# Designs tried in a protein design run: designed miniproteins, single chains, continued (5). Part 58

Each design is a single chain, and the fold is of that chain. pLDDT is the mean over its residues in the fold that is shown.

## One batch from the design tools (miniprotein)

Design m18127
Fold by ESMFold2-Fast:
Structure m18127 (fold): chain A 75 residues (1-75)
Amino acid sequence: MAALAPYEETVEVDLPQSATLEEARKKADEVIERARELGKSVGLKVTAESGAAVYAYILTRKGQIEILEERLREE
């Protein structure tokens, strides 16, 4: 997986057990937009409890968003 450590701000968010993929995406979008408005690079990982949803996003200093992983645990 890509490293979050080299970015100016690293954010990891754990969501409640009832969190959905949609809620995880919304949370990631809020953090990324705030960082973009501030002109900062940020590594962000959002994890739903019970491993149901995982998002990993990186916003670069150039304002580019790299989505590293978006998945819902499917059985």
Scores: mean pLDDT 54

Design m18128
Fold by ESMFold2-Fast:
Structure m18128 (fold): chain A 55 residues (1-55)
Amino acid sequence: MKVIVNGEEIELKVGEKKKLNENYELEALDEETAELTDKKTGLKKIVKDGDSIPI
């Protein structure tokens, strides 16, 4: 799957986890869905393939 972070395209394989910055991590759950974790709040948000994520 792919997401756009601050205008930059980031590719993830299923099950891959990437640190986006000190506060945000992204984990690909499947080919269409990933989980975004905000480390400051502990909150998790579902993002979809092609989503734009402002950080």
Scores: mean pLDDT 81

Design m18129
Fold by ESMFold2-Fast:
Structure m18129 (fold): chain A 80 residues (1-80)
Amino acid sequence: MTGQQVQQEAQLLMAELGEQMSVEETKRFAELTLRLMQAAKDPAKVEQVARIVEEVRELSKTHSAAEVLEHLEKLVKELE
């Protein structure tokens, strides 16, 4: 998967999960998603970002928005 494809997947995830979140949670999620998209510009990090996007997508099916955001923040911090 290319960095551009991973960035598109991250944007789709943001749009999909934003419908389940409050305005404040959506803003926080948007900031974290932007950081993921920036990391995906580094070819060495593309695979890791793709895994994070998929993990967050799956987690959102069984966990609350707050739990998903907490997990995403941890993963983004480890990526940076």
Scores: mean pLDDT 77

Design m18130
Fold by ESMFold2-Fast:
Structure m18130 (fold): chain A 71 residues (1-71)
Amino acid sequence: MKAEKARELLLRALRGELSPEEIRRLGREAGLPEEVIEAIVAAAEKLAAGDYIGAVSHAMRALALIQEEEL
């Protein structure tokens, strides 16, 4: 399911396992909306920059967008 793939991608990104380019590639291959992919990228970039509040904000946005697809 797209929601499960999106959550796994978000978790891997937040663990620092993926570059922004890898997140975009894997997200597009999984058929995720660009808005979800960019929210995951933003969360990972903020976390890497030490902006934990920004990282949480973008991660929450990604989860909300994923929930919209799930009902």
Scores: mean pLDDT 80

Design m18131
Fold by ESMFold2-Fast:
Structure m18131 (fold): chain A 85 residues (1-85)
Amino acid sequence: AETVDAIFFVSDSLGDEALLKVLKTGDIYRIPNINENQLLNLKPGDTLDADKISTTAEILEKVTITIEEILGKDETYIKAKVTIK
């Protein structure tokens, strides 16, 4: 599997869900059952179950996301290198 650069969205408006956008492809992944505090505390080696979603939020496939490296964070996003399988 390829390691890719991606952004997690850390907005309060996500509730118990987070979104991951792959920067190269624009692919969107939904991460269920994760709150803002859990998302902000992600570390290299952490794994997340996620759904690849369409532009209409239909589930296309189920994947596992592995955090390889945290590249940066602020109040609105976390940027990371991830592996998706």
Scores: mean pLDDT 78

Design m18132
Fold by ESMFold2-Fast:
Structure m18132 (fold): chain A 78 residues (1-78)
Amino acid sequence: SEARERIKKWLPEVSDKLLEIAKELAKKSKNLTKEEYEELLKKAEEALKEEGNPLEPEVLLLAGGILLLLEENEKKKS
């Protein structure tokens, strides 16, 4: 999808697996407490660590949120 291509251009070292994880974590980010947000950051950090990716977990969560927004906008054009 064009949305994934845009994210890959910004973050070329992020795998499709990491983008799927980021997208799922971003879906859960609505109306979080501070503690729930920290737990999502820990999950992002562990996923990045598993793949040896030095990206900040906050950036991965942001990428997931942007990917969701772009894909929702693509669906509205159909």
Scores: mean pLDDT 77

Design m18133
Fold by ESMFold2-Fast:
Structure m18133 (fold): chain A 95 residues (1-95)
Amino acid sequence: MEALLSVAAGDTGVAAKAVEGDPLAGARAAAEAIAAGGGKNAGATDDGVALAEVEAENGGEAARKAAEAIEAAGGEVLSFEENEGSGRALVRLPV
């Protein structure tokens, strides 16, 4: 997540949606959504796959927010897991 989070922090204007012709805009939006929802990215960004992992009382809510932002950015949600306030989303970034 560090690299994507750093990119999102540096490009505040692009975190809300994907920009056509800029594949990093989707990654920025995904990183922002994951961070805002209290999650973390545990996956590699180079292969266009990121794992969004959330914990504690708002896990499901954070995972839903990440999925919405990733889909809005042109990404794809591959799987969702919710368990006792923790959530994990496997997502494909438009890289």
Scores: mean pLDDT 46

Design m18135
Fold by ESMFold2-Fast:
Structure m18135 (fold): chain A 79 residues (1-79)
Amino acid sequence: SGLKKALENMKLAKNLTDEQIDELRKAAGIPKELDDDDVTSIRALAERLVRDKYFGTERRLAVREAENKIIEAAKKLGL
């Protein structure tokens, strides 16, 4: 899971279980199909969540909002 690797690399979590990652994905609204090993950062995952729907400033704000939602979900779960 790219999300697991990204959180461990940021030192926000260590030795996360698959169950903890599944809970985080559900809490943050992340489809499992978007969380693959190609995800190198939480920002990269946020960009996948926003897709190609927005551009310019609107895309930048949407990506930041998605990234913040992922980080807040991780904090809420005590990771």
Scores: mean pLDDT 73

Design m18136
Fold by ESMFold2-Fast:
Structure m18136 (fold): chain A 68 residues (1-68)
Amino acid sequence: SHLLRVTVTGDVGAVAAAIGVLPGVLSVTADAAAGTLDVLVEPSKIDEVKAAISALPGVASVEDLGPV
């Protein structure tokens, strides 16, 4: 699996829901206090998921934390 950290400027719950329906997303863990989401992704889908998350409203940044 591959881990992405998403920094959210909008509604954390709405962004988490939008990410959770993307193909290749295995899990989404929200840290509302930090304004971040940890997203576990299938390695074969990492580029597609990164692009899709970066296009979402309320997303400030996507950090690639590598394989886990």
Scores: mean pLDDT 82

Design m18137
Fold by ESMFold2-Fast:
Structure m18137 (fold): chain A 65 residues (1-65)
Amino acid sequence: MTVEEYARWLQEEYGFSPREAELAAKAALMAGLTREEVRAIVDELRAKNGTVSGEELAAELVSRL
């Protein structure tokens, strides 16, 4: 999956801006994460913080590199 395809999915699924989605998509692909694993991480962050921005997701994914 390309960064562009992943970023489009993040925009459609979570409403992230194009910039936020691209940043999160790059981090997820570098970490080798699937869409299902990213969903699990978003659900975990939402349960803890109430909401998740694309920047918050990207930071969490980078922390797992």
Scores: mean pLDDT 80

Design m18138
Fold by ESMFold2-Fast:
Structure m18138 (fold): chain A 110 residues (1-110)
Amino acid sequence: SLTLTQSPTSITVKEGEKVTLNVTASKPVDGKVRWYKQFPGEEPQLLIYNGSKLAPGVDSRISASGSGTSYSLTIEKAKVEDTATYYVEAFDEETQKWVRSSGTTLTVEK
């Protein structure tokens, strides 16, 4: 079964800083990777699909890259409204299911 390790588990940055979140998959996932942003009590918002493609309506400060077992999300010039939990789903071809990471809690301070 596929496992995802996301780092860091939590991070606090100041407004204007660059943030990078990393995910390591236990086996190659062939770019079948989605990044999500979630506020407490709300539905998750899709940020990135197919490893690097920006979802419609998502801020251009957000980008993603990666291949094989290593994937990253970058937020340029962090804003207070970026404060949320960020997580990844990757497709496990052996089980035919999407596997979710534990996520990163990001806090952006003014």
Scores: mean pLDDT 89

Design m18139
Fold by ESMFold2-Fast:
Structure m18139 (fold): chain A 99 residues (1-99)
Amino acid sequence: MKEKAIELIDKAIETLAEASRLSKDVFEQVEISLVIIGAYLAKKAVEKGDYETAIELLEFLRQRVEELAKRSTDPKVRELLNEAGELLKKAIEEVKKAK
């Protein structure tokens, strides 16, 4: 459902923003911020009914978040990044149902 996909993307953005605030690594903060920008673009694609672009972008962002979680040395930041990755995965499934 489109509305559920948007809700999950918004929750992922909030979770990523919290991870960025807790991170003490400036480069990690920049990379998380770029993922947040990408998530906003994916949300716009969903709102426009461009589900193919939304799925492709969300899959790219999920992979990026998983890589960031593996590299993070802060356990709380890693936890939040893993939570954001799971939210993005659920958003992808909801976008697929909206097709």
Scores: mean pLDDT 88

Design m18140
Fold by ESMFold2-Fast:
Parts: structure tokens; C-alpha cells; sequence
Structure m18140 (fold): chain A 75 residues (1-75)
């Protein structure tokens, strides 16, 4: 797996989370905020992977998952 593949997978998860929030009736502003935060974590995770810091990449991916979970719970 390459850093580009890690980024693509995490960005795909961010888009899926944004779609789910929209289906739950979240405002466009809230959806966009969550999407941007998830995209930022995805980029940081891809950078960690490129640097060979796989533990940091996994930690950032876990933070993204927790952020998405909390966003759903706020609705």
C-alpha cells in the first residue's frame, strides 16, 4: 500500500461519513465542517505512512473514526 492509497481510502471514508450525516438531516455547514476535519486527519495519516510512522498513521485513522462517531451522536 502506498501513501496515495492510504489517502484515497481515508478520503473515501470521509465522503461516506459526510453522506451519512446528510441522510440524518445534518446541516450543510455541519457536514462540511466534519468532512474538512476528516480530510485533514486523512492527509496527516498519509504523511505519517510516507514517513514510515505506521503507529501514528493508525492513531490518526482511529481519531478520524472517533470524530465521525461523535458527529453522528451529536444528531
Amino acid sequence: MSAEEVLAQLLGQAELAAKKLKELGASEEFVEKVRKELEELAREAAEAYAAGDWEKMEALAAEAEELAKKAVEEL
Scores: mean pLDDT 80

Design m18141
Fold by ESMFold2-Fast:
Structure m18141 (fold): chain A 74 residues (1-74)
Amino acid sequence: SELTEEGRRLFAEGRYEEAAELYREALKLNPNDEEARAHLALALYKAGRTEEADELFKTIGGVAGTSELVARAL
């Protein structure tokens, strides 16, 4: 998704709140997109919105999915 790619770019620039908004929009288009949900959780965590990130991690089955996506992004 273009939204997810743009969010990843903003995340790389340290613009975590803006990245989170783009990932949130991606989830509105596809609510079952586990990749977008994991990226959203990571962006919220980096933005200091830890409680919201923790709630999303529960839907992914923990931090494992986020770790795999971070490894692929690096």
Scores: mean pLDDT 72

Design m18142
Fold by ESMFold2-Fast:
Structure m18142 (fold): chain A 132 residues (1-132)
Amino acid sequence: EVELAIEAAKSENELDQLLALETARYYMKQGKYDEAIKIYEAAAKSKNPEIRALAYSGLGLAYMKKGKYDEAIKAFEKAIEVDPDNALAYVQLGLAYYKKGDYETAIDYFEKAVELGSERAKILLEKLKKEL
């Protein structure tokens, strides 16, 4: 149940929080984005930075799937605040800005992801620069 996963996400026990994140990922796979969002929002309040980074990244992805790009951007910005070396979060910020039509900002975030070692960002950046 989503309620049990939210309680687990609010637990100070790291294993319970990780199990809640796995439940949220399962809801994401099923297209149940609103249920996943509730679990990620609860996990994002964790005192554990690794749990918060995973929660904010998941929250951003759920908002991307719902087409809520402004909410996705805020979530990925918080993921980067917790983990500045998170290349995947920079890729997702670039994709969110690209979806909003802000190609200049998208390029900046893809370049940052490339600096952090993202081969995916390198391919996306090369493709985007050819389409401009």
Scores: mean pLDDT 88

Design m18143
Fold by ESMFold2-Fast:
Structure m18143 (fold): chain A 84 residues (1-84)
Amino acid sequence: VSQEELDREVQEGIALIVLGVAKIAIEHGHPQEAADFLERQLPRIPKELQPEALRVLATAYEKMGDHEKAEEYRKQAEEIEKEL
């Protein structure tokens, strides 16, 4: 396994952990903290996992009552998913 392959696998693993942490935070009534955390991590999430991350953000904003921002994140997730 090359360093490039290891780095890719590590980034995918970290992204899955990040998504899991965000989902748990939302379930425990911390949607703002989940959104802030996930937004900071978003640029480091592989493009293939970005639709899932954006849907988690949409859920967080819905829980906060920000329906407009939630819809924006859902739309962004759909657009990225079309390009995969």
Scores: mean pLDDT 81

Design m18144
Fold by ESMFold2-Fast:
Structure m18144 (fold): chain A 93 residues (1-93)
Amino acid sequence: VSQEDFEKFKSAVETAASNLPDTVTVLQLSVELAKNLNLAADDPFTVERMEVLVIKLGKALDLPLTSRESLVNLTDFVSKLNQLSLEQFESIL
């Protein structure tokens, strides 16, 4: 993962937070992130890969994300994600 890819991901999450309710499911966030990253958000495999990434990030950020139905507070998620270094982000993937 490059610094540019990490910045694009953070921007996609911030865009999702501005467009979605403060609390959403992992599934809702994953679909929105796929759209914001210009990925095939209508492809179940793309969405499933994004769900896995969101759950992995949640675990690393000490958020209780275990399934697609888990609730994410987007303000907390954005805040904690912005505290990660590129090296920390790569280690989570």
Scores: mean pLDDT 82

Design m18145
Fold by ESMFold2-Fast:
Structure m18145 (fold): chain A 65 residues (1-65)
Amino acid sequence: SAADAEIDRTRALLSEAYQRAVAAGDPEKVEKVRELLREFIAAVNAGEDPATVRARVEKGVAELE
Protein backbone atom coordinates (compact mmCIF):
# COMPACT_ATOMS: atom_id res chain seq x y z
CA SER A 1 0.00 0.00 0.00
CA ALA A 2 0.99 3.66 -0.28
CA ALA A 3 1.06 3.85 3.52
CA ASP A 4 3.45 0.88 3.76
CA ALA A 5 5.69 2.44 1.08
CA GLU A 6 5.79 5.72 3.05
CA ILE A 7 6.71 3.86 6.26
CA ASP A 8 9.48 1.95 4.44
CA ARG A 9 10.82 5.20 2.94
CA THR A 10 10.90 6.83 6.39
CA ARG A 11 12.67 3.78 7.86
CA ALA A 12 15.28 3.99 5.05
CA LEU A 13 15.82 7.70 5.79
CA LEU A 14 16.47 6.89 9.46
CA SER A 15 18.83 4.01 8.53
CA GLU A 16 20.86 6.36 6.28
CA ALA A 17 20.96 9.04 9.01
CA TYR A 18 22.17 6.42 11.51
CA GLN A 19 24.96 5.27 9.16
CA ARG A 20 26.09 8.90 8.65
CA ALA A 21 26.07 9.57 12.41
CA VAL A 22 28.18 6.47 13.08
CA ALA A 23 30.62 7.43 10.28
CA ALA A 24 30.92 10.94 11.79
CA GLY A 25 32.01 9.37 15.10
CA ASP A 26 29.55 11.58 17.02
CA PRO A 27 27.81 9.69 19.88
CA GLU A 28 25.31 12.55 20.39
CA LYS A 29 24.17 12.32 16.74
CA VAL A 30 23.90 8.52 17.06
CA GLU A 31 21.71 8.86 20.17
CA LYS A 32 19.52 11.52 18.47
CA VAL A 33 18.91 9.18 15.51
CA ARG A 34 18.09 6.34 17.95
CA GLU A 35 15.55 8.65 19.65
CA LEU A 36 14.00 9.49 16.25
CA LEU A 37 13.79 5.76 15.44
CA ARG A 38 12.05 5.01 18.78
CA GLU A 39 9.57 7.87 18.19
CA PHE A 40 8.98 6.65 14.61
CA ILE A 41 8.20 3.09 15.80
CA ALA A 42 5.87 4.39 18.55
CA ALA A 43 4.04 6.70 16.10
CA VAL A 44 3.55 3.92 13.52
CA ASN A 45 2.30 1.53 16.24
CA ALA A 46 -0.11 4.25 17.46
CA GLY A 47 -1.58 4.46 13.94
CA GLU A 48 -0.42 8.02 13.20
CA ASP A 49 -0.70 9.21 9.58
CA PRO A 50 2.45 8.00 7.73
CA ALA A 51 2.93 11.32 5.89
CA THR A 52 2.80 13.26 9.18
CA VAL A 53 5.30 10.84 10.75
CA ARG A 54 7.62 11.20 7.73
CA ALA A 55 7.50 15.03 7.93
CA ARG A 56 8.39 14.87 11.64
CA VAL A 57 11.30 12.46 11.00
CA GLU A 58 12.58 14.58 8.06
CA LYS A 59 12.60 17.63 10.34
CA GLY A 60 14.45 15.71 13.08
CA VAL A 61 17.08 14.40 10.66
CA ALA A 62 17.55 17.87 9.09
CA GLU A 63 18.26 19.31 12.57
CA LEU A 64 21.27 16.99 13.05
CA GLU A 65 24.61 18.85 12.87
Scores: mean pLDDT 85

Design m18146
Fold by ESMFold2-Fast:
Structure m18146 (fold): chain A 71 residues (1-71)
Amino acid sequence: MSEELEREVNLALVEMYAAVLGIELSKKYGPEKAKEIRDKAFEAGVKALEESNGDLQKAVEAVRKEIEKEM
């Protein structure tokens, strides 16, 4: 698998995690606030993924921490 493909797969996985958590947040806080939190979480996950050179676990942790800040 190429580095480019691996990067795209990791990015898609981070997006999926943020989207799934966004659905749960939407049930508690409403769709508008849930989308804001989800977008911030996704951005944090992407930064963690880039800074760790593709460490998906660090990206997932960054997504979780951003969501926890808002709860």
Scores: mean pLDDT 76

Design m18147
Fold by ESMFold2-Fast:
Structure m18147 (fold): chain A 64 residues (1-64)
Amino acid sequence: GKRVAVAGASTEEAAREAGRRALEEHGADEYIALAGASSQQAIDFAERLSRETGALVGVVGAEQ
C-alpha cells in the first residue's frame, strides 16, 4: 500500500524538512506537512488518514 508521512513541526520549514527526510530515510512515498501542529494533532491526523485511505501512515518531526 501507499506509505504517507505526516510531518508535524512548529514551522512550515521544519515540517517540510521532516517530510523530506521521511521520503529519503523511511521509504515514504509522499508527505503531508502540518505547520503549528502539536504531536497529538499530527497523530490524530495520521490515524484518520490511515482509516480513510487504507495507507500506511507514520508521524515524523512532531515537535512543538
Scores: mean pLDDT 75

Design m18148
Fold by ESMFold2-Fast:
Structure m18148 (fold): chain A 66 residues (1-66)
Amino acid sequence: SAFEAGREAGRLLRESPESTATGEGDELIVEGPHGTVRVPVGGAAGAHAAAEFAGRHTPGTTAVLG
């Protein structure tokens, strides 16, 4: 699910802060030494995943998309 993908992306960023996040169409691609995760970006599911991702990257910020 999008939420699980966002959770996994957050885990990768926590374990490797040098991981990168890149938008590709309807997906956010998180790449790092521990792997690559594709997160849907759009609609309620994508917004939820994006909020989880943003919280891991910027702990004081809540992101709402869509």
Scores: mean pLDDT 60

Design m18149
Fold by ESMFold2-Fast:
Structure m18149 (fold): chain A 82 residues (1-82)
Amino acid sequence: MSLEELMVEFFRLLAETLNKSEEERFEELAKWLQEKLGLDPEEAKKVAKEILELEKEYLVERKISLDEYLTKVESLIESHLP
């Protein structure tokens, strides 16, 4: 799977989980990272936490632009590719 395909699936996952609790979103994201990137559970949870913190900076705190959010998430995912 290409990085671009992973990013599309990632944003679909976030959109589908927007109405779920923060804990449920965290678990869904960690599971997706394990399945798509082959990360162990501990590493997947760390990456999921970082991604959700970036989402808060973009959507809630408005400290970063959409482009910065996309770039940072893409870099996190790419750094954990096999």
Scores: mean pLDDT 79

Design m18150
Fold by ESMFold2-Fast:
Order: sequence, then C-alpha cells, then structure tokens
Structure m18150 (fold): chain A 73 residues (1-73)
Amino acid sequence: MERALEAQRAVREALRRAGLDDARVAASDSGNVLVGVPADASEEEIERAERAAREALRRLGLDGRVHVTRVPE
C-alpha cells in the first residue's frame, strides 16, 4: 500500500505541475501507473503526462510501467 500511495501522490503532483489537473491516477505497489486524461487531450498532452509520470517514479526510485489513456467524460 505505501509504495502505491507514494507513487500515486508523486505522479498526481507532477501532472498538476505540468498543467494536467484533470488527469486521474491509479498506481500499484510495483510502481505501475495508469493515467487517465480527458477524451479531448492532445497527443502532446498525453506525451507530457507520460514524461511527468515517468520522471516522478524515477525520483522515487521506482521502476514501473506508465500507461496513459483517454477516458470518456
């Protein structure tokens, strides 16, 4: 639980700093992260979300997969 919570918090904060406040985040103890962005998100926004999430995990020393997907809203 602790690693999942830490990864989720770090990724959420990184996404907020990248201007992606509407993104949803779910994380596992392995450091695997799923990021949901709005359905109208651009490809550049998706790439930005992936970079922000990967950087946040790297700073925590976590080696997990990052998957970014558009969520219908």
Scores: mean pLDDT 77

Design m18151
Fold by ESMFold2-Fast:
Structure m18151 (fold): chain A 55 residues (1-55)
Amino acid sequence: MEEEREKKLIEELRNYLKKEKGLTDSQVDAIIEAAKKLGITPEEMLEIYKKSEKI
């Protein structure tokens, strides 16, 4: 199902943000909602955050 694919990407993004950025579930939910408003997929958002850590 398409919903299962999206759910897996959201879960991956959530785990990344919680582990690497130390964010709470509420903060992650706010980020995901903002990304949806901007038309950014969870996969694209994950790439943006990963890129911000490559210094």
Scores: mean pLDDT 74

Design m18152
Fold by ESMFold2-Fast:
Structure m18152 (fold): chain A 61 residues (1-61)
Amino acid sequence: GATVSADDILSDEAVARALAEEIAAMFGDPSPETVEELAERIRKVVANGKALVAEQRAAAA
């Protein structure tokens, strides 16, 4: 399950961690280390995707 605090702010890191937990569970390795590594990778992919969408939108305008 996702780790959440009452004072947590919705962020790309929190979303990436939640996705990483689901993916790690699917592979049968829900260790904190695997989750953290997956969260870092997901965060980078999301950032790159946002940049690509922004570039495509600018080119199409």
Scores: mean pLDDT 72

Design m18153
Fold by ESMFold2-Fast:
Structure m18153 (fold): chain A 89 residues (1-89)
Amino acid sequence: KKKEKEKIEKVKKLREEALRELEKQGDLDGAKALELISEKVLKLIKEKPKMSKEEYKFEKDILRAFAVMSFHDNPKLLEYALKMIEITE
């Protein structure tokens, strides 16, 4: 419970920082992609106890692929997205 709250807070902080960078760039499509990634990360954190190790790893791998596809042209935003996904560990 305590570790879950700490992870959720870290994701929210990274989301706010990344959205600030996207706002500076005027990237509306990137903002939508980041919101989808952050929502999926938060869902993964909450559902971790209900998932097998294989399911959890597969969902994380898909999410990393989506992050790379969404931000391959923006390394700074890709780093934020990958850091959020790492919090699911």
Scores: mean pLDDT 82

Design m18154
Fold by ESMFold2-Fast:
Structure m18154 (fold): chain A 63 residues (1-63)
Amino acid sequence: DERLRREIERLERLIKEYEEGIRQIRALQQAGLLDPAVAERQIRRLEERIRELRRRLEELRRR
């Protein structure tokens, strides 16, 4: 129970961090401080990681 709860909290924290990362990358792209192609590649990778983490989170919540 305690281990399960800590793992869920860890996954939720990572998801929020990646979501904030995406917002920061888009802000840098809009400010002209980051190449659009680089920004889009980095965002796609973060979105893929978020999707994987959300799948794991749902599996843990079913227990």
Scores: mean pLDDT 85

Design m18155
Fold by ESMFold2-Fast:
Structure m18155 (fold): chain A 100 residues (1-100)
Amino acid sequence: MELSLEEIRRLRAEVALTLGRYYLKQGKYDEAIKYFELAIEDAPEEWKPRAYTVLGEAYLKKGDYEKALEYFQKALEIDPSNERAKKLMEEAQKKIEEKR
C-alpha cells in the first residue's frame, strides 16, 4: 500500500464521514449514525469534535435528543468554540423542553 497506516485511517474516517452525511441528507439516520461511529474510531484526536458534532446531529434528527446533547457536549469539551455544536445543542434542549 502506497499510503501510511495513519493516512489510511484518516482516509477511512473521511469516507465514513462523507457516507454518514450522505445518509443524513437522505433521512437514513441509523445508517448515518453507524458511519459517524466508524469515523470516530478511525479519526485523529483533533478531528473528533467534528465527528461528535455530526453524530449528535444525526441523533437530533432521529429524535433522540438526550443522546444528541451528550455528543454535542463531548464536541464542546474538546472544542468550546464549535458554533455548530452550540447551536444544535440549543435545538436539542428546546426539543426536550417541548416534550413537557
Scores: mean pLDDT 84

Design m18156
Fold by ESMFold2-Fast:
Structure m18156 (fold): chain A 96 residues (1-96)
Amino acid sequence: SELEEEGKKILEEAKAIIKEAKELAKEVLKKAETLEEILKAIGLLLRLIGLEIDLEGLEKKLEEGKMTEEDLEELKRILEEAKEILEEAKELLKSV
């Protein structure tokens, strides 16, 4: 039960961060004046879509009570990657 509780907390945090990063990347696309800035924003969005796909698989395991310690570690990895993308999106938005 503790594994499922921790997994649920990390999943909700990762979803919130991905949502924020997607909104920032979309804002970059609206303000971008160069092809390089546009391609960087698209790159961030594609990485975020990849994380969302990975999260869907982990969410199903959590709902079925089949989450393992390895799945929890993967959730933590996804959360940290989402945080990195969020910081990249913030920095990119400052440059446009």
Scores: mean pLDDT 89

Design m18157
Fold by ESMFold2-Fast:
Structure m18157 (fold): chain A 76 residues (1-76)
Amino acid sequence: VEEIEKEIKELEERIKELEKEIEELKKEIEELEKETSLEGIQRLVGLKLRVVGLEFEIELLKKKLEELKKKKEELK
């Protein structure tokens, strides 16, 4: 049971780290959207793809977290 709690905490911390990374990337995207250069557009696309990748990773971690929480609840 204690091992499950540690895994839950580690996953929650990882999710928070990825969420912060997404927030930083979104700020960069907002700054870059003010620029109309071709180089700016290329970089913008790259950053948006990175955000999508991180959001996908967060979703996988959240599903893992829900499974661990269910196991903890069933264990009482």
Scores: mean pLDDT 80

Design m18158
Fold by ESMFold2-Fast:
Structure m18158 (fold): chain A 99 residues (1-99)
Amino acid sequence: TELGELGYEYGKKGLELGKAGKGKEGGLYAAIGGGYAGEGAEASKSKEGGEAAYKAGKYAKEGGLAAVKAAKTAEEAAAGTGGAIAGIGGEVSGRLAKA
């Protein structure tokens, strides 16, 4: 679904920002990516859509974890943790949606 594609884009950006030491921005993008991944999985009626949502969730999870590692404050760490949790949800939901 389009939502799975958006989740992939945002999740990947979250990972890139987290790896670059931008914990706050990385966490925000990861959380958005994870949200889209979950919505994409729920809306998906195809294996392809489920795979897109799964991939989006995986990148959002990795982005959130990278954001936590880059965090300089408790607030930034919380944002990254939220992104990782949302990403895990999307990953699991996407895996279930594809089979």
Scores: mean pLDDT 76

Design m18159
Fold by ESMFold2-Fast:
Structure m18159 (fold): chain A 94 residues (1-94)
Amino acid sequence: ARDAALAEMERLGAEAAREVAALRAAGRDAEALRLAGETAREIGERYEELGDYRAAAVAYRRAAELFRAAGDEERAEELEKKAEEAREKAEEAE
């Protein structure tokens, strides 16, 4: 069910936000950024599974920004490509 999937993504985001806050409090900023990026990537994948390519594109773009901030340029580049592909699919659906 779409509503159940959205509730699970919301819970995932809230759990990740707590872990990110704990990592930042411990001075582990790069790990916090990577965890936030991984969470955004997973949320993007779940939106793709739901056919919500616009939301997926936004999530993948956010994930790319977070990995770039963490110094993981290769992963950021992969996620920017996923964001663009999702954006193209969203435009085709409109």
Scores: mean pLDDT 83

Design m18160
Fold by ESMFold2-Fast:
Structure m18160 (fold): chain A 63 residues (1-63)
Amino acid sequence: MIEEVKEKLREHLRAIQAAPTRAEREKHSPAVVKATNELLKTLSPEEVGRIVQELVEEIRAER
């Protein structure tokens, strides 16, 4: 379901934001790409971009 993919994406984006080094951030990049590609199977690139932006803003607001 789309909601499950969004939750996985949120988890990985939060991990990237919390990661102290570039190497730790890069470890999560493949999972973010995979989740984004899964969303692209059902949603347009514009909708996926909007979802990613909303999740990034949500995570930033946690500080």
Scores: mean pLDDT 78

Design m18161
Fold by ESMFold2-Fast:
Structure m18161 (fold): chain A 68 residues (1-68)
Amino acid sequence: MTIEASTATEAFEQLVKAFEAGVREATIVIPSRHATTLKIAILLTPDMEVTDFEVKGDKAFISVKRKG
């Protein structure tokens, strides 16, 4: 599942909803300036894990899996 968002808050809210709906892994695409904030939010969430993190120019791609 791919989630596109304009802010870290929007991305995190969509990620929570996806995991609640039974999605186990998602890739988030956000502006690179918001990437660090989102990564920190995920790291502080025990039920989530960052599996991949890549910045390409003005975009960041963050792969996240739901922990059991």
Scores: mean pLDDT 84

Design m18162
Fold by ESMFold2-Fast:
Structure m18162 (fold): chain A 63 residues (1-63)
Amino acid sequence: AIAWNNLGVALSNLGQYAEAVEAYKKAIELKPNFAKAWNNLGVALRNLGQLDEALEAYKEAIK
């Protein structure tokens, strides 16, 4: 979970938001209650213009 989240952060820093989304989804598959990965997923989705999906990811981060 942590390694996938860290990969997503690195990809996001490179501006590769679509690949970052996939890495964060893998982190969440391994640890569904990983609030940081949900928050990071929301940020990446927002940067891709997927605002409704970003909102849902943020809601999962805070439950």
Scores: mean pLDDT 83

